Designed miniproteins, single chains, continued (4). Designs and how they scored, part 25

Each design is a single chain, and the fold is of that chain. pLDDT is the mean over its residues in the fold that is shown.

## One batch from the design tools (miniprotein)

Design m12835
Fold by ESMFold2-Fast:
Structure m12835 (fold): chain A 94 residues (1-94)
Amino acid sequence: SKELEEFLALIEQEKEELKQIKKMIEEGKFSKEELKELKKQLEGALKLAKERYKEIEPSLSGEELEKAKKALEELEKEIEELKELIEEKLKELE
């Protein structure tokens, strides 16, 4: 379905952005203030992805629902791992 395709494309775009952000954090490209702001932005991005999932959920078949749920779970895991990295870097900068 178009709803599934658009949702999966959104999740993949977010995951690619997270990979680039992770590299920049590891390279020390962010200030303490920027890292704090980035953490808030990651929380916002996850909230929006979950809201989009709820919007499309009633229009998805069982197989499509499973694919969308797995994609969302993978994004949530990657965001949590990145938030942990940010907290570690913030402690180094304090």
Scores: mean pLDDT 86

Design m12836
Fold by ESMFold2-Fast:
Structure m12836 (fold): chain A 80 residues (1-80)
Amino acid sequence: SEKLRKLLLFETVLGVNEIALLMGAPLMPREKLIEMAKEAGFSDELIEKLEQAATASPDEQLALLREVIDEVRKRIEELK
């Protein structure tokens, strides 16, 4: 399933960015994460959370990223 493939890819990328935030490493650009979210068929609400991360503290960025990861994982489980 292409939909499942895109969701799994998005989850992987988000997980790498979570590790990067924890390690103080460079993140994937926000615009690329938003593009992937749109391609995976996520709502405007989830996209707005990713956009809010741009002006958030590192702790708030981590919390928002984890919320997005949880939503992606929920969507993947619904397709299994």
Scores: mean pLDDT 76

Design m12837
Fold by ESMFold2-Fast:
Structure m12837 (fold): chain A 82 residues (1-82)
Amino acid sequence: SGLEKIRELAARGGEAVGEGDDEKAAEALREAAEAAREAELTEAQREGLAGAFEQLAEAAKEAGMEKAAEAAREAAEALRER
């Protein structure tokens, strides 16, 4: 399902942020944004996932991973787009 795909990509992005791999994290998070645009999600699911990606963007920024931070913010924005 679209929800499962987004969760898998978020997990991959989060692991890459933990590894300090900006390019790998950004790639997974860009795929999450694309999946979010295609997925049929409830409003509550979109809001919850957007919050998670916003937290991930902050963690990436604090770690100096600007590409991952931008990609995570894009994923959150895609989820908030109705």
Scores: mean pLDDT 84

Design m12838
Fold by ESMFold2-Fast:
Structure m12838 (fold): chain A 93 residues (1-93)
Amino acid sequence: KAEKVINEASQRLREMLSQSPEEAVEGIKREAEKAVEALKNESEEVQTEVARTLESMAEDLIRRLGKRYNVPDDEVEALIEEVRKHIRELLRK
């Protein structure tokens, strides 16, 4: 189940490669919300593993878009931090 959720999120994030960094951040937040909801009855260990995978995938996507659109590194890091914070808040009990 976790593998399926990761694969579906990966495909949707790939579709975001045509978007701006800001649009991708909003899309990533929505996909993270869907993934966490789909895994809400799974163990905390599984939820944490999927969240870490989503954070890594989101970081890669945001860095690729930042390079493509010539966004300053400090702004790229701020967008990555925003996504990480959002994912962590979703996992809070």
Scores: mean pLDDT 80

Design m12839
Fold by ESMFold2-Fast:
Structure m12839 (fold): chain A 94 residues (1-94)
Amino acid sequence: DDLSVAAMLTERANAYIELGKYEKAAREYEVLADLYRSAGDRRGLARAYNNLGRVYQRMGKLEKAAAAYQRAIDADPSNEEARANLAEVQAKLA
C-alpha cells in the first residue's frame, strides 16, 4: 500500500515540476516524506527530502532547500547527492 501511494505521489510531484507548479510538487514530496518516515524507510525519506530540496532550489528558496537537504543527510548519511546539493546551496547563500 505505502509503495503504491509513494509511486503515485512521486509521479504527481514530477508532473507538477514539469508544469512549473513547484508549490504543489513540494506538497507532494512533504506527504511522501511523512509516508517514508511512518514506514521507517530512511532511504526513501532521504530521497523525498532531497527531491523537496531540489524543488525549493528551483523556487529560489535556498534556505528551505538547504534545510531539506540537511534532513535528507540526517535520514541517510550515505546520500551523496543530498551532500553535493547542500554544498551547492550553501555556496549560493554565502
Scores: mean pLDDT 89

Design m12840
Fold by ESMFold2-Fast:
Structure m12840 (fold): chain A 97 residues (1-97)
Amino acid sequence: MKIKEEAEKEMKEQAKKAAEAAKELAEGTDPEKSLKEMEESVLEMNRIAIEAEEKTSSRFGVEIGADAGLLSMGLSVAKIDPKEGSETLAKVAEKLL
């Protein structure tokens, strides 16, 4: 089904964006911008998961939602400890690719 392929492609794109933002956060160049980019990516991943769930009514939407949830948790840690949290986010995003 093309819907699954499109959702996977969009999810990978957002995961890549989150990973790049996590690297920028670790470098400390612009922490506010990097955090905002990660938040936007996580929100978009959640939106993709909801749309995939509605269109397929399948486990695939649940699996995508779980991955977005893990990134959201990592983002919360990054706000408390930017270095350790950003490394965790980068590893989670890499596993989603």
Scores: mean pLDDT 65

Design m12841
Fold by ESMFold2-Fast:
Structure m12841 (fold): chain A 107 residues (1-107)
Amino acid sequence: MKVEAEPKETGGRGKVKKITVEVLSDNEALVTAETDVPVASARAVIFDKEGNVIGEGEDGPGEGTRATARVKGLKKSGLYRVAVGATDANGNQVASALAEDVELKAK
């Protein structure tokens, strides 16, 4: 399952243009951030509706303006908040965004 989420509350020198969340088998999610600046890695945090951290992940290397984070711990379907940050090759955070009401279906 792959869901596109609307980036809100964007920050940094670059802009997060798109957030994609793909629910994998074994209750893992792959969070992809697409930016308007070059990125090397992404970090993502998924929160439930009560504000509890469900999972956190980092991944790299990124490809041009796209980076992914693998998050473990998605155990049930529901509405989630997804926070993403993207870093350049020197480890500087260049873009961040928050997505609200992201509907995810556990596999």
Scores: mean pLDDT 75

Design m12842
Fold by ESMFold2-Fast:
Parts: C-alpha cells; sequence; structure tokens
Structure m12842 (fold): chain A 100 residues (1-100)
C-alpha cells in the first residue's frame, strides 16, 4: 500500500523555485521519501526522487502553483515530511499548505 501526503505550494519568484527545490530535496532525503509526484498549474506532471526533485522544482515559473505528493514506506514518515516541508517553505516566505 502506498503511503502519501500532499502539499500545495505557490511560487512567486525564480528565487523561490530554487529555494523550494533545495528544501524539498533536503526534506525528502531526511524522511526517506521514495518518490515525489509534482503537478504544476500549467498541467505538467512529473515523478521525481529526492536526488532529482530539486532540479525539476527549479523549472517552476513565477505565478505557478505546485501539488507535491510525497510517498514513503509508512504514513508517519509521509505526514512528518509534508508538515516539515510546509514549515520550512513558510519560514522562507514561500506560500505552502498541507492538503492531506
Amino acid sequence: MLYSSTVSVRILSDDQSRQGGDLLSDTATQYNITSIDMTTSDGRQTTTTPSDTSDTFRTVQPGQRVLLTLTASNQSLADSAAQDLVSRLRDRGIYARLLS
């Protein structure tokens, strides 16, 4: 069974997409996230790993929203990763919220 938690992010600048990508990669690595599904408001869908996700997230353009689905080996890791990611993004002034 797949265990996942979903985060919504809004990017307002190129700097935010770079910082967001780095924070996503670091958080996903810390919580042993197995995959990250990324859906942008322009209709792009991409599945990444913690090692690849920062480069993919950096392609997000100012004004776009991103849905990030973090998949882990258990629900507690997925939920903790998503909550920590939202907190880290908000601390950097990036609009983020937990959806599930």
Scores: mean pLDDT 85

Design m12843
Fold by ESMFold2-Fast:
Structure m12843 (fold): chain A 102 residues (1-102)
Amino acid sequence: SALEHEITLGVIEVYLASTFVGLRPKLSAEEAARLQAEIDELIDWLEEKLPDLTSEQQDEVMKVVKEMAKRITELVDSGASIDELLDVIREAKKELEKIYKE
């Protein structure tokens, strides 16, 4: 079925949006805007790449996204800088590119 990647993307979008709503009150307006911009770029990349991935690769993508969101939440709760949050997203993007190349 050609619908599996659309379902995976939808779940990721809802998961990240829900995570960000919880984080937003803990960030400045500028920090929230920078984090949202990096998340939006990640979602755009996933929208383009997910159709090329197997079911197993999509499961690996979901694990990377969930681990990324967990690390960002833990870092925000510990008072980490916005640059540290953005580095977590950039590291996740590198892991996603490795999955895509397999």
Scores: mean pLDDT 84

Design m12844
Fold by ESMFold2-Fast:
Structure m12844 (fold): chain A 59 residues (1-59)
Amino acid sequence: SKLSKEELCDLFRQADIDNDGGLDYDERLVLAQLLKDHGEDPDGVLNNEHLTYLVSTCS
């Protein structure tokens, strides 16, 4: 992966528009675009297990 854990957390925080510590459907689309802009595969990052891990770790 091109992105570190810290960089992924920063993108997660940018996508979490209402700052509730989770991502709704619209916020997931924002995160997917940010990941693409950084050369990451959003499908590889945004699976349910990894998203849960990011929520837990970036909170």
Scores: mean pLDDT 68

Design m12845
Fold by ESMFold2-Fast:
Structure m12845 (fold): chain A 80 residues (1-80)
Amino acid sequence: SPEEKVQELMKKIDELYEKAKKSKNVEDIQRIADEFRKIADEIMEITKENPELRQKYMKYANEKFKEILDILTKKYEEEK
């Protein structure tokens, strides 16, 4: 089902978020952010005809992505 496919992608999002928190390098976090964006695009495509499912999962995905971007920004400011 579309929801089962999205749940599989959400597990990958959670894994990327944990990797971002443990990463020590700007380059690694940037690669994680790029991979996250690709997964988020897949979720949007799967859920394009189901707005309730999209709202549920994209809210969570957007919050995690914002946290990854904050980690990236802080790390970029610390690495000179």
Scores: mean pLDDT 82

Design m12846
Fold by ESMFold2-Fast:
Structure m12846 (fold): chain A 64 residues (1-64)
Amino acid sequence: KSKLPESILEFFKKVEGKSLEEILNDESLLDQLREALVLSKTEYKEELLELAKKINNPDLIKLL
């Protein structure tokens, strides 16, 4: 089980298969991306990177 907030886990489920442009054009997804970027500066960085790798989104991997 992940130690990440449920909202962030839901975000990664929603963006699986989506391009970075699709994420940036969705206000709700963009807000969740901002939260993920804040968490990427904390102890959650490794878990976020593993989630981005699992959904195979190289743009998210580069941002985290």
Scores: mean pLDDT 78

Design m12847
Fold by ESMFold2-Fast:
Structure m12847 (fold): chain A 83 residues (1-83)
Amino acid sequence: GDEMMKISEEAQKILDEIASESKSDDEFLEKVTEEGKRLAEEGRLDLALALGSNTYLRLLGRNEGKASQTLSEITKAVREAEE
């Protein structure tokens, strides 16, 4: 419970920081994809997945297809890091 809540809070903070630096959904998704891949490569798999899933939820109803692609790319990076 407690650790998952902290991961979710950390993911939201990262997303808020990226959103503040991004001028479009495309720029936001590009930066989130790169950060998610970096976190997966560093072994922070739960945080990487939380970043991808929370990004998908933020863009539901407007850029769902692109947000789904970002989630897919982060999920792939997590799977590759588990090898």
Scores: mean pLDDT 83

Design m12848
Fold by ESMFold2-Fast:
Structure m12848 (fold): chain A 95 residues (1-95)
Amino acid sequence: KEENLKRYEEALEKRKKADKSWIDAMAQGLAADPEGFAAAVRAYVDRLLAETPSPEIEALRARIDEHIANKDYKGVVEALEELRDAHARELAKKN
């Protein structure tokens, strides 16, 4: 059972790293295609909200939408890091 806990923790860490890499890749393309990145951000947030519906993730979705509307794409990237952490916490609760 302790081996199962370690595998679970490793799976969560791998998932967090994958999300971080995606956020970094999105930030790099932001200056070239802001509208395409806004669409990709919304799709990503909607996917996470469908997987882990919670008031915290809904609040982050609203905050991300506000940053997109204000063309504050740096704020979007920062809010996505918070969303990644909130998603990981909600996944941990479902185990």
Scores: mean pLDDT 70

Design m12849
Fold by ESMFold2-Fast:
Structure m12849 (fold): chain A 58 residues (1-58)
Amino acid sequence: HMEQQKLAERYSELIRKAIENKDKEAALEVIDDWLKLNPNVTEEQRKKIKEIYLNNKD
């Protein structure tokens, strides 16, 4: 649990920094890498997560 929580927080920071730099490509790449570690995430859910994360910045 703690290791998974720490990993998720690390990825969240990387995504946030990419968004701050207005590098949507880098943000999506980091999100894709993190989601690959979660086998229960479907392609549709992955797309939804990316959209929510990028739009939430605004």
Scores: mean pLDDT 66

Design m12850
Fold by ESMFold2-Fast:
Structure m12850 (fold): chain A 66 residues (1-66)
Amino acid sequence: SAELEELLKRLEEAAKNYVPRPGREVSDEVANKLIVIGARLDVELSKEPEEKLIEWLEQVIEELEK
């Protein structure tokens, strides 16, 4: 859906703009890539209602933006 696509785009932007922890830049980059891949797979493979997927994506985005 358009709403899920916008949330996935926002997740990718949040991951890209995440400020790595000093001395942990490589591990934080890998972790952020895995989060984005996992979110995409959840959207494509999950049998959960769209409303549930939206809630999960919003929560993950909020954690990355803080």
Scores: mean pLDDT 73

Design m12851
Fold by ESMFold2-Fast:
Structure m12851 (fold): chain A 68 residues (1-68)
Amino acid sequence: SEREKALKLAIKYVNRVVDRADEAGLSDSEIGKLIQDVTATVLRLVKEGKSEEEIEAEVDRLFEKYLA
């Protein structure tokens, strides 16, 4: 189902960014916001029919904004 696909991708990308964010020295509150933003972005892009490659690119762009 679309919901199952969205949830699996959200979990995958949240795990990828959380480890990197912790290593980069983001605070717990910043990591919490990042988790929310990544989850919302993945769910939206799956609903819009975006490819996994497109979703990954948008997640990477979002993560870079938190490092700035």
Scores: mean pLDDT 83

Design m12852
Fold by ESMFold2-Fast:
Structure m12852 (fold): chain A 99 residues (1-99)
Amino acid sequence: LTPEEQAALQELLARVREAGLAAVERHKGDPEKALLEAIREVGRVAAEHALRVARSTPRVARWALDQLRQAADYARSQGHDDLAAELEAMAAAVAAALA
């Protein structure tokens, strides 16, 4: 990892942690909704960060892309087709930025 890649990865991990914990806290009375909203917000924040760093640190953006695809597959496997479609769209945007 270059110093630039390390900084981008640390920022990504800090942002997704904050987003995920905030979503869980807002929905703590409903564990399933808390998990789904955490996945949605983590995905959104990860995609936004990946798009911003795609040119400067493409390795970090590709890692985020892989995580978005895995999250979409998980959401679809659980019957959450709308969430899966949102995550797939986010992944497609990151993939396009890396092309």
Scores: mean pLDDT 87

Design m12853
Fold by ESMFold2-Fast:
Structure m12853 (fold): chain A 92 residues (1-92)
Amino acid sequence: SAAEAHLDAAIEHLREALAALDAGDVEAALEHIRLARKHIAEAEKAGGISPQQAINLQFRLLAAMVEAELGDLETARELLEAVIAELERLKA
């Protein structure tokens, strides 16, 4: 479905964000998180996730962006990993 394709794209971008954080490239990580957030919004519009699920995912991604910008890359990584796990659960 269109929604599933957007969830897959969001997961791929968040995995790229994790790789960027591991490389110390915070700017690249933030760009990939922004792209994942756009795909989550499109999945919501396509009816693949509820508005409440979308809000909860977006809030955790915003927290990850803030922590990355503050230099807490460990907390940012944990937040991204939790969002990836939730997105994979929503696809199952």
Scores: mean pLDDT 92

Design m12854
Fold by ESMFold2-Fast:
Structure m12854 (fold): chain A 55 residues (1-55)
Amino acid sequence: MELAERLSKDLEAAYELGRRLASEPPEVQLRVLQQLYEASPEAGEAALRGLLEAE
């Protein structure tokens, strides 16, 4: 399997997670985003974009 395909799916999942975070308390939003950024800056950015676009 190609690394690009796996990364694409991971980024899509992170973006959707970010959109769902919009309904969570701000403390939960920040905690999840920080954890994602620590594990993968790209996933963190995708989730942040999802959160901002859901507002």
Scores: mean pLDDT 75

Design m12855
Fold by ESMFold2-Fast:
Structure m12855 (fold): chain A 78 residues (1-78)
Amino acid sequence: SEEKARKEAFEEAKKAFEEGKKELSDEELRKVLQQAAQQVLDSLEREPETEEEIEKANAEGYKVLAKALKEALEKKKE
């Protein structure tokens, strides 16, 4: 079930990234990715120390990435 949840999060992030590539420039896209990474780090409060923690952080990162991309796309429409 964890693997399935992670895969679904990845697919959602991939879809958002695909739309981001159509509407955003490479520079804008990179900035959004960096911002999403920062949000994940803030959520974790500290760096993951074990492989399992890193894996869970990556899964959560996909969800944060998808959300950040959707927000950037919304702002770009303005």
Scores: mean pLDDT 74

Design m12856
Fold by ESMFold2-Fast:
Structure m12856 (fold): chain A 74 residues (1-74)
Amino acid sequence: SMEELLEKARELAGLAAVQRALEEAKKLGQEVLSVEVSEVDENTIRATITTDKGTIVAEESVDEALERLKKALE
């Protein structure tokens, strides 16, 4: 159903945000200490990574994740 796809899109958006923040930490040579995922609004998922040198934030769109999921299921 569309509701099931939307829930999975939120999960995928969260995973994508975490991956982007982790890639940024790796590029900067920073050690990852903790990872937090939060919903900023109905369409935005935020990953916050605390490192040994500060904080890295990445955001992903649920709508974009939903479109990618729809294409992958074809």
Scores: mean pLDDT 85

Design m12857
Fold by ESMFold2-Fast:
Structure m12857 (fold): chain A 69 residues (1-69)
Amino acid sequence: MAAEALEEGRRIGEETAKRLLAQGPVSIDEMVAAAVRAVAEAFPQASPDQLRLLIRGAKRAAREVHAAA
């Protein structure tokens, strides 16, 4: 369901952003791009609608992790 895709995207985006931040200073653009790539790689068979929600969750989580750092 839509809520599940959004939350799963948020989880992957948060994990990816934290992992990237642990490697050194990163721009918000790099962090968001990495989160989007991680979601696309994790769900290569996702429908366009599912992928949109997954990406939305991942981008939001990545921005929040960057803002908190």
Scores: mean pLDDT 81

Design m12858
Fold by ESMFold2-Fast:
Order: structure tokens, then sequence, then C-alpha cells
Structure m12858 (fold): chain A 80 residues (1-80)
């Protein structure tokens, strides 16, 4: 299921944000946005998700986790 794949990507990203360096978390956020974009087929979503996740990581892990949750919810909504 594409919805289960999005949930898995979000869980992996949140774990990475908690355990990795900010630089690695930023790269992980960009990669997760790209993967979710491929699953949804929405290029505008993919671009916005990448910008939101990378900006949030620079603000800190709490903001990054909140952004990861919002982005995953938007991707799941697009797949329904």
Amino acid sequence: SKIEEVRRLAEELIEGIKTETPEDAELAGAAAAGAMGMLTGDEDFAKRAKEELTAAVKQGPEAAIEAAQRVAEEAIALLK
C-alpha cells in the first residue's frame, strides 16, 4: 500500500531526526520528500515538502518532527 509506504518513510525520517546530525537529518528530509512525491505523483507537493522539511530541520528537531508529520498527512490525503 502506498499509504503504508508513506507512514514507513515518515517513521524512518522521525527516527533519523532524533538520532542523526542536523546535516544528515536535512538530507534525510529531502530524500523522504522525494520518495513521498514519487508515491503521490504530485510534483508541486514534492517541491513544497522538500522546502518545508529542510527549513524545519534548520529550526531544530522538534520543528522537523512536526513538519515530517504534516507532510506525511498531506501525502496520505493525496493518496486517498
Scores: mean pLDDT 85

Design m12859
Fold by ESMFold2-Fast:
Structure m12859 (fold): chain A 136 residues (1-136)
Amino acid sequence: MSKEEKLKEVLGVAAFHLDQLLRLAEISSKDPEAVRRFRREVLRVLYEGTQKIIQLIKENKSKEEIINVVRETRDRVLALIDAAPLDPETKAFLKRFVEGAFDLIEEWIKNDEIPSVEEARKAFTELARKAREEAK
């Protein structure tokens, strides 16, 4: 499997986990339609970021340029969460998850240690568990 394919799969696992958390927030919301619009915007930002990262890898750009896109994408997602129609506890939980997930992705890119899909699933599952416990 190519480095681009491996990273695309891992970024897909991160996006899938975040989508699941946002769907739970939608179900619990007083305004499910507003949360659904917010979820679509988050997924759009993640998709754009992923496509840009994959393109940079295909063009053999520096790790620094790739990490800058990871950080830009993280900051865009965090800004969307700040503006989201969600309660403060849910926002705190989502922010912790997003910050932790992007920190992991940045570290994997820096160290050239892109995990398997199964290892990524375990990492994001544990991250979501810790973020949820700390938001209580």
Scores: mean pLDDT 85

Design m12860
Fold by ESMFold2-Fast:
Structure m12860 (fold): chain A 69 residues (1-69)
Amino acid sequence: SEAEKAFEEAKRLIDEMAQNPDKAGEYARRVGELAAKHPEIASEILLYVVEKASPEIGRLVVDALVDAL
């Protein structure tokens, strides 16, 4: 589904945030945009950051989701 593709892209962006700290804000905004288009994936994104991301990356993603939703 389109939502599944959006979630896979969101996971990719979150993983890239760890490798590119100077672009982490840009990637977080893109994750927020994906969640705005597909609100049903927001909880899956939150679970992914809790399980896989650092607290710093998790904060950026949560802030982007709050701004977008």
Scores: mean pLDDT 85

Design m12861
Fold by ESMFold2-Fast:
Structure m12861 (fold): chain A 85 residues (1-85)
Amino acid sequence: SLDDTIERAREIADELLKTLDEETQKKVREVVDSLIEKARKENLSPSEFISLLLEKGFYYTFDLGDPKVGHALNQIALRLQEWLE
């Protein structure tokens, strides 16, 4: 379910963020929380939520020039995809 996927995304984010600097941690948390809110409001599927995380990760890396945030978002998406399999 989307709720199970969101819970797992938060667990993955918490583990990943322990290895990052405080500024990057804050940015990743803010982005993940905003995407969770969007997923709940728009009733997205788990796969749509993962696609949204990947899209936002690439946006941070290539459009905003923030590869630390972008890489973290992509890693959350990839670990979620593995968990759903």
Scores: mean pLDDT 86

Design m12862
Fold by ESMFold2-Fast:
Order: sequence, then structure tokens, then C-alpha cells
Structure m12862 (fold): chain A 68 residues (1-68)
Amino acid sequence: SEMDELRALVDEFNAELLKLSPEEIAAIVADYQARLDAVEAERGHVSFEEWKAILEDALARVRKAIAA
């Protein structure tokens, strides 16, 4: 289901976040939240496709930070 897919992405995002410093975590989480808030402000809701795309981008940013 869409909810199971989002849950899997959230679990992966949270697991990868724990590999970063508190400052890096705060910066990535703030950016992620700002992107969700922007979509909600524009549309009044966040669709599955929009939330998934934001999560996938946030996860990619975490992975790049870990590799640096």
C-alpha cells in the first residue's frame, strides 16, 4: 500500500539520519519540514506522490552527507 511504502521510506530516512551529527540532522530535518510546509501551504494537503518525492530527495541528501 502507499502507506506501507511511505513508512518504509520514513524508516530508512530515520535510520540513515542517525549516522549524521546533531547539527547535520537538524539542518536536513528543517529543510525536509520546510518543503512539506510549502506544499501544504500551496495545496492545503501533501499528496502521496509529493511526500514520497520529498522523502526520496531528503534520503538522497542524507546519503550524500554520509559520503562526504
Scores: mean pLDDT 83

Design m12863
Fold by ESMFold2-Fast:
Structure m12863 (fold): chain A 110 residues (1-110)
Amino acid sequence: MEERAERIARALLEAARNGSADEEALRVAEFIEKHLKEEAERLIERVTEIVDKYLEGKISKEEALKEIRKITEEIVRELRERGAPEEEIAIIRGIGEALRELFEERVAQA
């Protein structure tokens, strides 16, 4: 399970960095649009709020990273409660990990 989420995160990060999606990133994007659009949009929206709080000086980088992990696991918990398959859980975890790494990367470059 962890290996699958990490692989998805890597594919999504590469697509975000280069603007070119490989076959895995395209397959993941198609699956998200079909099955996880609402959950993915909610995760991105809440992570954006966390990033805004960091940029406003309201929270530290460490607190922001902690909150990103917390919201990712909150959505994963909701998916499990709905009986979602492990593939959907791995995709949401992959998105959360990719967003966390993009945040760290952009903060280091600023």
Scores: mean pLDDT 78

Design m12864
Fold by ESMFold2-Fast:
Structure m12864 (fold): chain A 93 residues (1-93)
Amino acid sequence: DLLDRLEKEAVKKAKEEGYQLGRKMAREGFSTQEIIERAEELGKKLGSNAAAEIKKQVPDATEAQLKAVAERTREAAVWGALSGAHDEAKRRM
C-alpha cells in the first residue's frame, strides 16, 4: 500500500528530526514547554509536507486520510523531541 509506505516514511523522518531538535534545545537550556512548542511547529510543517506529497502520489486519498497522516506526523515530531531532550538530560547526570 503506497499510502501506508509514505506515511511510515513521514513518521520516521518526523521522529528523527524531532529527536535532533529536542537534543539541541535541551543542550541549549530550553524548557520542556519550549521544546514542545518548537516541536509542534516542526511537526505541523512536516505533516503538511507529507499530506501534500501523498495527495500528489495517491490522488484518491481522502481529506480524512491526509489529516490523519498530518496528525500522526506531528505527534511523531513531538515524541521524538521529548525523547531527544530526555536522552540529553540523562547524559548530563
Scores: mean pLDDT 88

Design m12865
Fold by ESMFold2-Fast:
Structure m12865 (fold): chain A 84 residues (1-84)
Amino acid sequence: KLTKTEIIKLFIDAFKEAFPDGEATLEEFEALLRRLVEEKGLPLTEEQVNRLIAAFREEAGAAGRLSFEQFEKLVRDEVLSLDL
């Protein structure tokens, strides 16, 4: 019953709670994503989780981390493209 808008808000709220400094590494993002699926019941398949991790890695590049603004854009773009 979660809408794409609710899923996006869940990601944004979780990022703000976990990373008050406004940045996350790939490892921190993967841990957060796994936690949201397991503990918050986020309705993502393993394939969709792996796609999000790949998108994060590509966007982060050599820096290995994303700012909150980059994270928000990535999550919005990816979640809106999901078939749920």
Scores: mean pLDDT 78

Design m12866
Fold by ESMFold2-Fast:
Structure m12866 (fold): chain A 98 residues (1-98)
Amino acid sequence: MKVEPIMGRGLNPEMVELLEEGNEDLEELQKNSKEGFLVVKDKENDKYYAIDKEGNVIELSKELAEKVKEIENLKTAPEPELIREIFKEIEKEIEKNK
């Protein structure tokens, strides 16, 4: 699966890359995150997925995927409230698929 990291909570793409390099400080940060996830985009299908810290892959709803896509395409930083709302919706989608 050809995926591109877009955003995450606790599992930031930079943190994942640096963990693979053996950075101990980032491992501590990840261990202290109670609920981490990474949002990735499938380049071939234009679909968005959430990957939790356990490696579960959940396809985002069409509505939520459109919100993520709009944020990805913003040329300025999104409003913090909008990011929090999207993160809550992603957490809800993950919980629904348990």
Scores: mean pLDDT 61

Design m12867
Fold by ESMFold2-Fast:
Structure m12867 (fold): chain A 65 residues (1-65)
Amino acid sequence: MEELRAKAEEIAASAREVGLEVRLEVRDGKLVVEIRGSTPIQQSTGALLAAELEILGLEARMIFE
């Protein structure tokens, strides 16, 4: 859990650098990562980062506004 959280936080930091909002939550013993973006570029970047998180076995949720 802690190792996966650290990797998720690194990905979250990268996402925030391009203006994405990222939240990490633990639900039912699972780490859930929410990514939010407003522009088409942010949505595309968010999709790539969500795919990376899912490859690591984390639950990723994408919210496009």
Scores: mean pLDDT 74

Design m12868
Fold by ESMFold2-Fast:
Structure m12868 (fold): chain A 70 residues (1-70)
Amino acid sequence: DEELERFLERVAEKFGIPVEKLREAMESEDPSKISEELKEALREATRLGLKEAAEKLKKLGIEPAIEPKE
Protein backbone atom coordinates (compact mmCIF):
# COMPACT_ATOMS: atom_id res chain seq x y z
CA ASP A 1 0.00 0.00 0.00
CA GLU A 2 1.23 3.50 -0.78
CA GLU A 3 0.81 4.84 2.74
CA LEU A 4 2.72 1.87 4.11
CA GLU A 5 5.67 2.68 1.86
CA ARG A 6 5.68 6.33 2.90
CA PHE A 7 5.72 5.41 6.58
CA LEU A 8 8.56 2.98 6.00
CA GLU A 9 10.56 5.58 4.08
CA ARG A 10 10.27 8.11 6.90
CA VAL A 11 11.28 5.59 9.55
CA ALA A 12 14.14 4.32 7.39
CA GLU A 13 15.49 7.86 7.00
CA LYS A 14 15.30 8.43 10.75
CA PHE A 15 17.35 5.31 11.49
CA GLY A 16 19.60 5.53 8.44
CA ILE A 17 18.38 2.15 7.24
CA PRO A 18 17.52 1.28 3.62
CA VAL A 19 13.75 1.14 3.20
CA GLU A 20 14.19 -2.30 1.63
CA LYS A 21 15.40 -3.55 5.02
CA LEU A 22 12.19 -2.40 6.69
CA ARG A 23 10.13 -4.08 3.98
CA GLU A 24 12.04 -7.33 4.56
CA ALA A 25 11.30 -7.04 8.28
CA MET A 26 7.60 -6.52 7.56
CA GLU A 27 7.46 -9.64 5.36
CA SER A 28 9.77 -11.81 7.48
CA GLU A 29 8.17 -14.54 9.57
CA ASP A 30 11.43 -15.31 11.37
CA PRO A 31 12.27 -12.98 14.27
CA SER A 32 15.94 -13.97 14.02
CA LYS A 33 16.10 -12.21 10.65
CA ILE A 34 15.01 -8.95 12.27
CA SER A 35 17.82 -7.05 13.95
CA GLU A 36 17.34 -4.82 16.98
CA GLU A 37 17.67 -1.78 14.70
CA LEU A 38 14.76 -3.04 12.60
CA LYS A 39 12.70 -3.73 15.73
CA GLU A 40 13.27 -0.15 16.88
CA ALA A 41 12.30 1.08 13.43
CA LEU A 42 9.09 -0.96 13.61
CA ARG A 43 8.32 0.54 17.02
CA GLU A 44 8.77 4.02 15.57
CA ALA A 45 6.53 3.18 12.62
CA THR A 46 3.93 1.97 15.12
CA ARG A 47 4.14 5.29 16.97
CA LEU A 48 3.61 7.10 13.66
CA GLY A 49 0.37 5.14 13.20
CA LEU A 50 1.38 2.18 11.06
CA LYS A 51 -0.88 -0.62 12.31
CA GLU A 52 0.94 -3.25 10.26
CA ALA A 53 4.14 -2.54 12.20
CA ALA A 54 2.29 -3.01 15.49
CA GLU A 55 0.89 -6.34 14.25
CA LYS A 56 4.37 -7.42 13.18
CA LEU A 57 5.84 -6.64 16.58
CA LYS A 58 3.07 -8.59 18.30
CA LYS A 59 3.72 -11.57 16.03
CA LEU A 60 7.38 -11.47 17.09
CA GLY A 61 6.35 -11.44 20.75
CA ILE A 62 7.42 -7.83 21.23
CA GLU A 63 4.83 -5.30 22.27
CA PRO A 64 5.65 -1.63 21.67
CA ALA A 65 5.29 0.64 24.66
CA ILE A 66 1.92 2.36 24.45
CA GLU A 67 1.87 5.68 26.25
CA PRO A 68 -1.47 7.28 27.17
CA LYS A 69 -2.27 10.31 25.09
CA GLU A 70 -2.42 13.59 26.92
Scores: mean pLDDT 68

